# Ledger of designs, part 89: designed miniproteins, single chains

Each design is a single chain, and the fold is of that chain. pLDDT is the mean over its residues in the fold that is shown.

## One batch from the design tools (miniprotein)

Design m3085
Fold by ESMFold2-Fast:
Structure m3085 (fold): chain A 85 residues (1-85)
Amino acid sequence: DREKLEEAARLAEKGAKYAEEGKGEEAARYLEEAAELAESLGTPLGRGLAEALRITAEYAEEGKGEEAAKGARLAAEGLRFLARQ
């Protein structure tokens, strides 16, 4: 579902922005929402992206904003790549 992938990518990008600003709790919330959308695809790739997004949310909550932002942006790129297929 292209719409779900695009929405998940937008949420991951918001998570990256909040992580870069040091707002780990807000970043984690957006990343967890992105993970739920990715998981809802019911595909192995969607589940893999959901797991990556949840790990990235944990990094944001731990104050690792730089790592969280990088992970979130990579996940967003992957989600957008899949949306174009």
Scores: mean pLDDT 85

Design m3086
Fold by ESMFold2-Fast:
Structure m3086 (fold): chain A 85 residues (1-85)
Amino acid sequence: AEAERDALLQEMVDYFNKLLKEVEKTLKEGSVEDAIKKYEQAIDELRKKRDELLAKHPEFADEIRSFADAMIEYLEKKLEELKKK
């Protein structure tokens, strides 16, 4: 059970890092407007991944929500900082 929980949280970390790399690439190679859209897409994709994992693993619902919501909040803060420029 604990090993399964840790593997699930690691899957979320790996997914988050994948989305961050895509945003970082867009910030370096694209426009600010493209980067804003990429952050918005990353937030939406994280919410969908959270909902998918909650449906598959209701026994870890509190851990999944807590972890996903922290990642979403981080991206939302970065998006708001970018919009102020």
Scores: mean pLDDT 82

Design m3087
Fold by ESMFold2-Fast:
Structure m3087 (fold): chain A 67 residues (1-67)
Amino acid sequence: AVERARKLLEEGVKLIERGRKLLEEGRVLEGIAEILRGIGLIIEAYLLAERVDPALAAEAREVLKKA
């Protein structure tokens, strides 16, 4: 469970970073799509971690706050 949650968090962060770069390049629809996908993965990571790893859940919450 923790391994899956960590991978989802890492992948979600990468997608948000990629999406923000696409928005800066004027690729608005692609950028929005990547950001939304990334947010979805981080939410899934948070839900998986929330009751089993409070530290990982806190990391996911912090990333969502900055998204």
Scores: mean pLDDT 78

Design m3088
Fold by ESMFold2-Fast:
Structure m3088 (fold): chain A 62 residues (1-62)
Amino acid sequence: SREEMERQIERLLEEHREWQARVKQEAQTASPQEQLQLAIEMFAKMAETEDRILELRREELA
C-alpha cells in the first residue's frame, strides 16, 4: 500500500542519515585522501538510497 511504501521510505532515509552521521564522525580523524574516498562513498550511498525509493514508488504504482 501507499502508506506502507511511505513508511519504508522514511526508514530508508533514517538509516541513511544514521550512516551519514557515522561517516562524518570518521572523516574528522581521516587523512585528506581518506576524506575524498569517504565523500565518494557518501555520494554512492545517496544514489543507492534514491534508487531504492524510486523502486518502491514504482512498485506501488504497478
Scores: mean pLDDT 82

Design m3089
Fold by ESMFold2-Fast:
Structure m3089 (fold): chain A 89 residues (1-89)
Amino acid sequence: SLSPRIREFARRLVEMVRRGAPAEEVEALTEEVIATSTPEEQAVIYLATSTALERLPNGPEEARRLSERYLEKAAELFLELARKRQEER
């Protein structure tokens, strides 16, 4: 289950996307939550934000670039977590 903090982040992210918030505002919220998150939470946050930014119809180029950067960060974190899990076996 998602922590209350991550759930609140998801709700705020959806609201920002619905009102067409600028990519800079989305990035600021995401980085604020990332700063107090575990690596597992960070991977989920980056993936969720990337996916939300991609759902903007005709989104500005800045939103697309941020989405790509966050997808890369999510992928790197998921790969690192998978490697660590395999090393524990």
Scores: mean pLDDT 80

Design m3090
Fold by ESMFold2-Fast:
Structure m3090 (fold): chain A 100 residues (1-100)
Amino acid sequence: MLTLRLRFRRVSLEADREFLEALQRLMESPATHRAELNLEVPDAREAAERLRELAERGYQLEELDVDVEVPVDPATGRTERRRFRVLSEEREEPVPPLPV
């Protein structure tokens, strides 16, 4: 089971989709290891790649803290930081939706 703290910049809806797919697979992966990891990656695509690697190594996501820099105004280049906590379904807590 894995506690992951992840920071990245949001760059596209396609990268966000890849991230969410990787996240779902990591949550469904059979747990063989326990770890706490802090990862800073440039974007959601790289985040998705890291999540896929963790699933392949036998980690199952238990808790995820996400710090995402989201572009809110493309014309001005303005960005906003958003934080989310995602817990596995086994804990039955409401999961806040990731920005897509």
Scores: mean pLDDT 63

Design m3091
Fold by ESMFold2-Fast:
Structure m3091 (fold): chain A 72 residues (1-72)
Amino acid sequence: MYSEEDIKKSVEALLNAKTSTERAAAAHELAKMAEANGGLDEEAIKALKEAYERAKTGSEKVAAKRGLELGK
């Protein structure tokens, strides 16, 4: 199980990511946290929605979408 601090760090990594690879990696980490914790808080869900809408690559979209599906 991941802590709220771990989730916050991954949200910050997603929001501060400078490359598509970094954004996809951070979104994928949030998806793993969502699965382990049985969901995500509203701030993490908002960050994933933002990442999905701003995604430049298919990998970013897939990772963000998975995080949103598991975070509900």
Scores: mean pLDDT 81

Design m3092
Fold by ESMFold2-Fast:
Structure m3092 (fold): chain A 57 residues (1-57)
Amino acid sequence: DESLAEGIRKGVQAFLDAGNVDGAIAAAEEGIRLAELTGSRRALEVAKRMLAEAKAQ
């Protein structure tokens, strides 16, 4: 689901832009959970990438 993938990307990026790394990590982890629950491979790819970016801060 591209809508879920886009929501995850924007949510995590908003936390990163605010300097809230812990919030970004939590949002990305929730994104992984939602992607797995819905079976969305695209959302899972985006959530995992955003989690890696948040942890690289």
Scores: mean pLDDT 85

Design m3093
Fold by ESMFold2-Fast:
Structure m3093 (fold): chain A 99 residues (1-99)
Amino acid sequence: MDDEELFELAERYAERGLSAEEIREEGERRGLSTLEIAEIYLMAELLRRYPSISREELLELVTALRNRDEERVEELMRRLAERAGDEELLREIEENRAR
């Protein structure tokens, strides 16, 4: 499945308020892989937590995760947390860096 189709599913599932279990069941019925289901779940959760997140930012984050680019994932998550005022996530990122 292409990244645009994964994003469209993530948006619909976020709008419907589907749980992790419901997203898994829907993905399995569509014949999606475990990885594709996990990516949809991640994008749906980010859309719920950070309504200001752009499609481009979600795709960049998913791409960074696929490439195991931990520094890029941290950079993207930090920018989202700063924009949203998510001080708890910012503290967790800083603590993980200090260790």
Scores: mean pLDDT 78

Design m3094
Fold by ESMFold2-Fast:
Structure m3094 (fold): chain A 104 residues (1-104)
Amino acid sequence: MEEIKKEAEEAKKKKDAKKLALQAMKLAQAGYPKDAIKYAKEAIKLAKKGSTVDKFMAYMAMAQAYYAAGDVDKARQYYGKAQALFSTLSDQQQQELLAEAEKL
């Protein structure tokens, strides 16, 4: 937990949307929805200037954060946004994202 927050703050400082989204997902899985929402929100903000992959990761992080918080409606909304973006990615990009998801 402490290590996840440390990596999230480092990713935020470096403006790394993808790494920040990954740390937010880990926080959601660890049962820290408030911190997960905080970092997922920052990841979405950074992803506005990023790639489709960055936006996908940020939306997935927010979906998982809201799900962990018990807000199923918002979780489904952000998951839907992430799925729509995922379908526009190349096969290689999809495989790379699935490999990263297995680490969570």
Scores: mean pLDDT 81

Design m3095
Fold by ESMFold2-Fast:
Structure m3095 (fold): chain A 75 residues (1-75)
Amino acid sequence: SELAKKIAEKLLEFLKKKNISPKNYKEELPELLKDLSENFKEVPSDEELEKLLNIYAPELIKGVPKEVEEFLKKA
């Protein structure tokens, strides 16, 4: 869905702008979660989100923290 694509692009842009490695993003996690909660109140189905992440942000799939993944599932 369009929302899943925007979420994936937003996560990728956030990581790139902050020059955050997958192991160091936990320092920026509160800011990332706040941005996601304010801009993305709805989450696409798990299957749609996984498909879009594989297409648009494959590098994020291994780097997404459990807290962000759980947050996206709740929204």
Scores: mean pLDDT 52

Design m3096
Fold by ESMFold2-Fast:
Structure m3096 (fold): chain A 84 residues (1-84)
Amino acid sequence: LEEQYQQAKEQAEQLKAELEKVTEEIRELAEKAAAEDKERPLSPEEAAEIQEKIAELNQRAQDLHLQYAEAQEKADELERKLEQ
């Protein structure tokens, strides 16, 4: 039980770290697209490439968020049982 709890908690922490990394990459790309070149707007090609990367990262973030929520729920359930 305790071993399962630690595993679930560790998985949740790893998923959270990965989600934060992906979210930061999305933010960085969004900043690059929106604000970096006031004098030179991004070319349509560059904008499309960044947008496609953001879409891929958003899909990854959605998957990670779901996995994180499931792992956290599992950890909470196990913690409740462990301390009962």
Scores: mean pLDDT 77

Design m3097
Fold by ESMFold2-Fast:
Structure m3097 (fold): chain A 63 residues (1-63)
Amino acid sequence: STAEEHFLEGRRLLEEGRYEEAARQFDAAIALDPDFATAWELRGVALERLGRHAEAAAYFARA
């Protein structure tokens, strides 16, 4: 699978409110492409939706 495929699946899961599953897809995208700024940002959004605000800040800083 490509970083882009994982990113698009993460976006779909995020829109469905499946935040833990979305986070795993964004983690897979970041592992394949660490420079994928939008994947870092949406990983942070997933953390915010889970109430994990301090962790989200670290992901936003890397976007």
Scores: mean pLDDT 86

Design m3098
Fold by ESMFold2-Fast:
Structure m3098 (fold): chain A 67 residues (1-67)
Amino acid sequence: MSRNEIAQAAILALMKAGYSLREIAERVGVSQSTLSNIASGKLTPSKELVERLKALAEEEGIEIPEL
């Protein structure tokens, strides 16, 4: 699976759990515009950012769907 697909799945799962794009961006250490571009497929996230998104979901008890 591509890093972009995994990141989009993680962002969507976090948003469904009640997190805003701004809150997710603050927690993973990027700008809201960067995260928005990743969510819309305009930007491919780094491996490190994907791991931070996955770690945030695990910390909050949120399951990320496997693609």
Scores: mean pLDDT 79

Design m3099
Fold by ESMFold2-Fast:
Structure m3099 (fold): chain A 70 residues (1-70)
Amino acid sequence: SRAREAAIEILEAILTNSVDEVDATYKKLAEEALPVLEELDRLVEERADELDLSRPMEEVFRELIELLRE
């Protein structure tokens, strides 16, 4: 669950962060999210028809966040 929370936070940071530098907090979130990268890949693969990857990246990321939250 912590890894999923970290993945959600990093996705939200990507959507909202407009700064060039990633601070120590985002670096730690990225490291904690690594264990769920394969889970994200699997969710995208299983839900590809519904996600419609041709949409703007922001919409796809919001959909992934919802999937991670259940």
Scores: mean pLDDT 60

Design m3100
Fold by ESMFold2-Fast:
Structure m3100 (fold): chain A 64 residues (1-64)
Amino acid sequence: SLADIARFLAERLGAPEARVRTLLRSLGVFDASAIPLVALLLGRELSPEELAALQAALTELQRA
């Protein structure tokens, strides 16, 4: 679910779960194009670990 993905990403990104959930919902995009948008919205570059976690979470969301 979006809530599960938001929790997973929040832990990796170091951001509040509610904020991540709002960002994902606002984007309405759950593919690789969401990655640059998430970085832009957070106002910082994603680390390689954060990038990998986000890619994994987006893949899971695409399968759901």
Scores: mean pLDDT 67

Design m3101
Fold by ESMFold2-Fast:
Structure m3101 (fold): chain A 90 residues (1-90)
Amino acid sequence: SLREKMEELIDRAQELINEAEKLALDPKLPAEVRREVIMKGAELGAMEIGMIVMLKDPSTSDKEMEEYIKKLEKLIKEAQEIIDKAKKLI
């Protein structure tokens, strides 16, 4: 279901947020990349909160869920690319 898909994306987003936090604390990470990791983690966190709110609202339409799923999938992909780049530097 769309709700199950949203729950899976929330879990995936949380895993990436946790990984970004670990990378941000690594003293070997260059300052510019640390900033990118922190900013993308924050953006992902804000989007995750929005999705949790949407899941709790029974009036949320299938179209709104599909649009939000698409947005979060894009953000997850962008976050993964930044995290993978950061990992190669430590």
Scores: mean pLDDT 88

Design m3102
Fold by ESMFold2-Fast:
Structure m3102 (fold): chain A 65 residues (1-65)
Amino acid sequence: SMEEVNEMVEKLRERLLAAKSREEMIQVVMQSVREAQDTLSDDDTDLFQMRAADVYREIERERAE
């Protein structure tokens, strides 16, 4: 459901903000995608991956500034 996707995206955002390196951020994304694949439907996993990419780019951009 969209609510489950939203919760997983917000957990990803929290973990990305806590990450101390780009390598750690990449590991967080990979782990979160695996968790989504294990717990969500295929459609919800696709939605999560799209939103996760957006959140990653947002945080990466803010840290590069």
Scores: mean pLDDT 84

Design m3103
Fold by ESMFold2-Fast:
Structure m3103 (fold): chain A 113 residues (1-113)
Amino acid sequence: MTLEEILRKILEILSKLTDEQFDVALAKIAQALGDFIQRHRDRLTPEQLAAAREFVQRLVRILLEYRDTGNLEEAYQRLVEAYREFSSVLTPEQREDLLALLKKILEELEKMA
């Protein structure tokens, strides 16, 4: 599964959720990303750690705006840009781990739909 497929499917699932279910989904996404950062903390440079924090903040902001607007294409483009900026400072192995994390997030969200 490509990054594009994962991000579009996440947004499609989120669009079908109630506000209460969306809040639970957002909390699960934030927790999964926080756990990923914590697991890699000792292996991340200060620049990578700052980029990781910025990525999480941008992702949460994009998803909250998406809840209000319902504009999937705008949310998708913003998520791709945020991912590109973060992944540009990661090693190939860290990028594979991040993609695997996004797949895991998608699997958890599919259980809510």
Scores: mean pLDDT 85

Design m3104
Fold by ESMFold2-Fast:
Structure m3104 (fold): chain A 80 residues (1-80)
Amino acid sequence: EKEKLKKEVQKRISELETELQNLRAAGADPSDILLVEAQLRFLKTMLKKGKYEEAIKRLKAFEKQDRNKALESMKKYLAD
């Protein structure tokens, strides 16, 4: 199960890296770019810490929040 969760985190990182490249290429809103960059930084940090289950749960929670609230929540998590 830990290996499955680790692979899910790695897959989400790859998906977000692709999304970030697409947003930059399209000249998307800077706020959208910042949100994806924050999500990537959060997932990469959690992957290094081995907190796979928490990473997936928190990412899903952030995706349901307003952009500004999601960024604040991710910043709080990165401080740990």
Scores: mean pLDDT 76

Design m3105
Fold by ESMFold2-Fast:
Structure m3105 (fold): chain A 68 residues (1-68)
Amino acid sequence: DEIDAEIERLKKEIEELFKEGDVLSREYQAAKAAGDKEKVAEIRQKMLSLIGEILRKVGDLIDLELER
């Protein structure tokens, strides 16, 4: 079933993005503690991009699950 395979792929991609988000969150807290404003701004931009990508893939996953 191609739908099941695509759902599995999207779930794996979403899991990897959440792991990436955990790393960025940790780096963000470290940069804030260090007072590194430039790095804080850089990480914020990366986090916003990551959130957008997660939301896109979650939307795709919901659409595929509803087709089941």
Scores: mean pLDDT 84

Design m3106
Fold by ESMFold2-Fast:
Structure m3106 (fold): chain A 60 residues (1-60)
Amino acid sequence: MKVAIVTKPGAADKVIDEIKALGGTVISQDATTIKANLPVKDALATLAKLPEVEAISPLD
């Protein structure tokens, strides 16, 4: 599933590493927003628990 992840400033690299560790793919990255494709909803829940993540929004 596609998601938009809002990160804290300077935390994007750590969040990207976690996405890759969960088997996800980064689609695009802006200053504080990462768009990624995640294989399962459990990856979304894991990312949402990170202190570096401020918000996650599912995309179609």
Scores: mean pLDDT 79

Design m3107
Fold by ESMFold2-Fast:
Structure m3107 (fold): chain A 108 residues (1-108)
Amino acid sequence: EKIVIKEEDSEDEVFEKFLEAYENGKEIVFEGELPKEITEKVPKSMRNRQAELAMFAYNLYLRVKKGEVYTEFDPTDPEMLALMVGTASKNAVSEEQVLEYAFTLLSL
């Protein structure tokens, strides 16, 4: 079963859905378009978007694990860029390290 995130979901709802997906090994999918807050350029203040970033990192992790090519997020954000590099590198980082990055964002 997949966990569906909707454009109208709050950060708290996204966080709860992310945790359920992690605990049950379920894929996170979007109903329609990605939430606008995820598709916009993320401000430098990453703390205010921890749930979105953790969910985004988790989905990137799942796509990398499946061998899919993920296209385009804001490369000017150093934390998002670091997560993207971590999730994209199947040879350099383990599955556990990618999940640790996502949980680190949730904890910040």
Scores: mean pLDDT 50

Design m3108
Fold by ESMFold2-Fast:
Structure m3108 (fold): chain A 91 residues (1-91)
Amino acid sequence: TAAARAALETALRNAEAAKLFAEKGLYGMAVHALREAQADVARAAPVVPEEAARASRYLGQAKEAAERGDGEEAIRYADLAQEAVRRALES
């Protein structure tokens, strides 16, 4: 649906922002962006449940890493979340 697509596009932007914040050591901003991305993915879950579940898992791992100040893991999981969201958009 158009609403699910818009939610996934917003999730992708928020995940991209989270990666950039983590690269700069701005972990509080990264956590905020990751929470926004999780909410966006949840809105799309009824339409793309498998890819939404995968993206949500990676976003959660990125958020936990950012909360610990683990920039490398936060960036890694944010990248994996972006890939999952892009796959959902191709569906």
Scores: mean pLDDT 89

Design m3109
Fold by ESMFold2-Fast:
Structure m3109 (fold): chain A 69 residues (1-69)
Amino acid sequence: MPVELTSGEQLRAAIGKPVEVVRSDDGTVYKGILKAVLRRPDGTWVLVLETDEGLVEIPLSRVEAVYLL
């Protein structure tokens, strides 16, 4: 059963690990390696995933859930 990551500490601990990210706006599911959790200069937090399609940046505000695979 996948473990849901619910805090910034859990997200940072998952860097380098395979995760599943579900978007809150359309339910799109991304699977990949979590490469970074970054804060942009405007204060926006983003998740950086390496997927089969390349690097994808997902704003944390658009994330419904993140699961450790």
Scores: mean pLDDT 80

Design m3110
Fold by ESMFold2-Fast:
Structure m3110 (fold): chain A 72 residues (1-72)
Amino acid sequence: SELEHTLKVADEIGERSAAAAERLGRDPEAVRANVQETKDVIEKNKDNTIKALQEAERAVELIHEVVKKLAD
């Protein structure tokens, strides 16, 4: 299902973001907590899950790029 695919992609992006945070000396568990909270919201609001899919994924990617830029 699209929901299951979304949650898998969120996990993958979240782990990459957590790894980046750790390398920057930030708390990777804070990143994982944010990803889990996002997954919980997606699960709770199944009527809007598909609509929220790309927005959540794009937001995580943008945060990752900001974190990467701050490391430079």
Scores: mean pLDDT 74

Design m3111
Fold by ESMFold2-Fast:
Structure m3111 (fold): chain A 80 residues (1-80)
Amino acid sequence: LSRAELEARIAALEALLAEPRLADNPLALEALGRALEQLGRYEEALPYLVEAGVRELEAAVLGLPLATPEQRAAVAAALA
């Protein structure tokens, strides 16, 4: 991905996380953190990746799905 593509992805994911009904989407948090990391924005990426990692571990320990089908579809659309 180019820098412009990563910046567009970040904007789409930030808009998604600002959506009240889709808030707290752990897949969006991970995708946003990874995009920021790829741009070298490590200080901004860290809190998103930590939160996503904690949510993923909790879901794995409890045997629960990480995200709802709606949350997964929304992130897939933002990354397209």
Scores: mean pLDDT 76

Design m3112
Fold by ESMFold2-Fast:
Order: structure tokens, then sequence, then C-alpha cells
Structure m3112 (fold): chain A 57 residues (1-57)
């Protein structure tokens, strides 16, 4: 439901912040944030996975 979707988006935003600070260090961080704002969970998951790979070092 919408409440669960909002909670998921909030957690994903927090994860993006912890992985790359403000999440603006890569174009993938921008894609991830934009997908979250649009509510596109599938696109957000893909961008998050790519961002984790970059930030994993």
Amino acid sequence: GPARAAAGAARALALAATLSGPGKHSVLGNDYREALEAGAEEAAARARAALQKEGGG
C-alpha cells in the first residue's frame, strides 16, 4: 500500500546517503534519487545495486 511504499522510499533514501554521503558523487546516485521521488521501486533497486558496487571499494 501507499504507506509501505513511502516507508520503503524513506529507507532507500537513507541507504543512498550512507553509501555515498549526499548520493551525488555519481550519476547513478542521481538516477537512484530521481527513481525514489517518482516511486519507481524497480528502477530505484537497480540504481541502488549499481551505487553499492561503486561505493563498495
Scores: mean pLDDT 58

Design m3113
Fold by ESMFold2-Fast:
Structure m3113 (fold): chain A 86 residues (1-86)
Amino acid sequence: SERDEFIAKLRELFDELASRLPPSVARRLRTLMDELVAGMRRMSFEEAKRAAREAAEVILQLLRAEPHVPAEDLEAFERRVRELLE
């Protein structure tokens, strides 16, 4: 389904970002992604996109406060999430 394809692409974006983060931060991000995916499995495609947008905004705010997260990786992630949500 379109929803399942969207979830798969979103997970790929999170996994790519997590691979570039410190291990402790990567673990937290993966936990948040697993919780998001579990919720999205009970949503419509439009509800899943809305949930992903809200989650991405919160995650980006949290990661921007972390001292060891590269700004360029966050900018790339934000751009790719915006493209996926359009």
Scores: mean pLDDT 83

Design m3114
Fold by ESMFold2-Fast:
Structure m3114 (fold): chain A 62 residues (1-62)
Amino acid sequence: SSMTVFSAPKGSSRIDVLKQMIQTLQQTLQRAQELGDQERQQQAQRAIQSAQERLKELEEEE
């Protein structure tokens, strides 16, 4: 049984946290697509999109 625990270390930058979150969510989305889990796919896609928009805004300010 694969269990993924998402933990954001206190010392990580906002950008690093978002990048890690996006990577984890992309893996979750890909696995959900392989399994045909439409609900998980939709949740992951929305989370990825939201995180990517936030990441882009932060990177544009740097």
Scores: mean pLDDT 74

Design m3115
Fold by ESMFold2-Fast:
Structure m3115 (fold): chain A 91 residues (1-91)
Amino acid sequence: SMVKERQERAEKLLEEAGLPESVKSPIGAVAMVLEEEEQRELVEAFKKGDLEKVLELVKKAAEKAGVEYKDEEIREGIEELLKIAKEEEEK
């Protein structure tokens, strides 16, 4: 299954990135819809705190999944996840 292959790849990339559990679930859900190159870009952009690149990839995933969204809601969600990731890194 293409979905299972994408999910397993996303889980491996997130594990290798060392992201906190609170972030892995929502980012993993986005990554499961993306191709390998986009999954890598998403994880890298998230680690760098690149809000605009993460937003671009989340929107692309939503479009592929046929999910209706508001730009402001996605942006706020990404900002909160980036904040959580940064706080976990600054032990």
Scores: mean pLDDT 77

Design m3116
Fold by ESMFold2-Fast:
Structure m3116 (fold): chain A 91 residues (1-91)
Amino acid sequence: MSDDVQQLLTLPQQKFQDALAQTRALGDTDPAAARQIIDDTLQWFQDTLADLQARQPVLGLPPILIDHHQQILQDAQAQFSALRAEIDAKV
């Protein structure tokens, strides 16, 4: 139980930061792989948010957990959009 709650609170932020670091590392050498990481990461956030919303009535998840995940997705969309433009400018 505590591990699942910890993952729901920390995993989105950790995954976002890891994806940013990986994308920046690959952007200069493999821009196609960098773009794929952006797309895969954004898809994961969308899928996870949809799953959390669908499971909320069953699991009794607090609304703030859904709001937190949604906020990280919005931040990720903004930052990855800027990063994609940066990568495209280097090609």
Scores: mean pLDDT 75

Design m3117
Fold by ESMFold2-Fast:
Structure m3117 (fold): chain A 130 residues (1-130)
Amino acid sequence: IEEAIKLFKEGAEEANRAADLLTQAVDKASPEEAEIRKVAWEGAATARQLADELNAARDSLEKGDIETAKKHMDRAKELGKELKIQVKRLEEAAERSTDPEVRSLLRGAIEEMKKAIETLEKAKEVLDKI
């Protein structure tokens, strides 16, 4: 239980860092970079939803509600699949961006998204043993 709580916290923090970096990329991107803004905005929204589900799973485990934690984990898993698709779109967006600050923010977000996906898989493995 303690290990799953720790992993849910770490995954939520990683997802929130990704969302923050993507939001900064949206703000920095030129209005002419509409596709980059769209992909970054969509990625930020999914990452925030993932963080919310992981925080809800953690809160449920801290209260001893394993069944509710597993339901939040199932939702987090589906968001993780969407996030994996968005990582590929963000990698393409980073390659096409001519603004080095926007590229840096997108690449930073991609790294945090990949960490969140890996942490999510570890959290599921630990939770399945409870």
Scores: mean pLDDT 87

Design m3118
Fold by ESMFold2-Fast:
Structure m3118 (fold): chain A 59 residues (1-59)
Amino acid sequence: SNKEKAEELVKELEELERKGVLAVIEGDQATLDEAKARIKELKEELKKLLSEEELKNYL
């Protein structure tokens, strides 16, 4: 279902958000840039699967 797909994307987004925070702390600009790019892609995919009201809980 769209909800199950959204849950998977949310988990990947949460993992990438943590990775991005660690990259900032470590000064790893390449990893930070990769994480930011993938987070942007995941947020756009979530917008296709979830209502605007549901999106506020994840974005």
Scores: mean pLDDT 79

Design m3119
Fold by ESMFold2-Fast:
Structure m3119 (fold): chain A 64 residues (1-64)
Amino acid sequence: MLEEIKRRLEQGILLLRARYLALGDRLLEQGNVEEAQAVYEQGEEEVRKLREEIEKALKELEEK
């Protein structure tokens, strides 16, 4: 059970990171370099926060 949930969550993280990279790349193409840099940094922070939330959620599921 947890392994299936973990697998789906890791896939979600990969997709989330890919979306932020794509958005940043598009902003770079539009010449918005500062906004692109902010998006890349936000993507890294969102991935880190999501991993932390996943760890918390997995603990809560196990305690349920």
Scores: mean pLDDT 78

Design m3120
Fold by ESMFold2-Fast:
Structure m3120 (fold): chain A 71 residues (1-71)
Amino acid sequence: SLEEERRRRERREEEYREIQEFHHSLNPDAPVRSDEQIEVIRYTAEALREIGKEIDEKLKTEKGVSDEQLK
C-alpha cells in the first residue's frame, strides 16, 4: 500500500532526525553525520534500547524479589 510505504518512510526520516538531535545534544561540536553513519547509529541504538529494556526489567524484578525476600 502507498500509505504503508509513506508511513515507513516518514518513520525512518523521523528516526534519522531524532538520532541527529540526540547526538548533537551529546556532542554539539561533532560534525553532521552522513545518512550511512546515521543508519549504523540507528541500528546500534535500537539494539542497545532493546538490551536496556531487558536489563531494566530484570533489575526491577530483582528489586521486587529482594523486597519479598526481606519478608
Scores: mean pLDDT 66

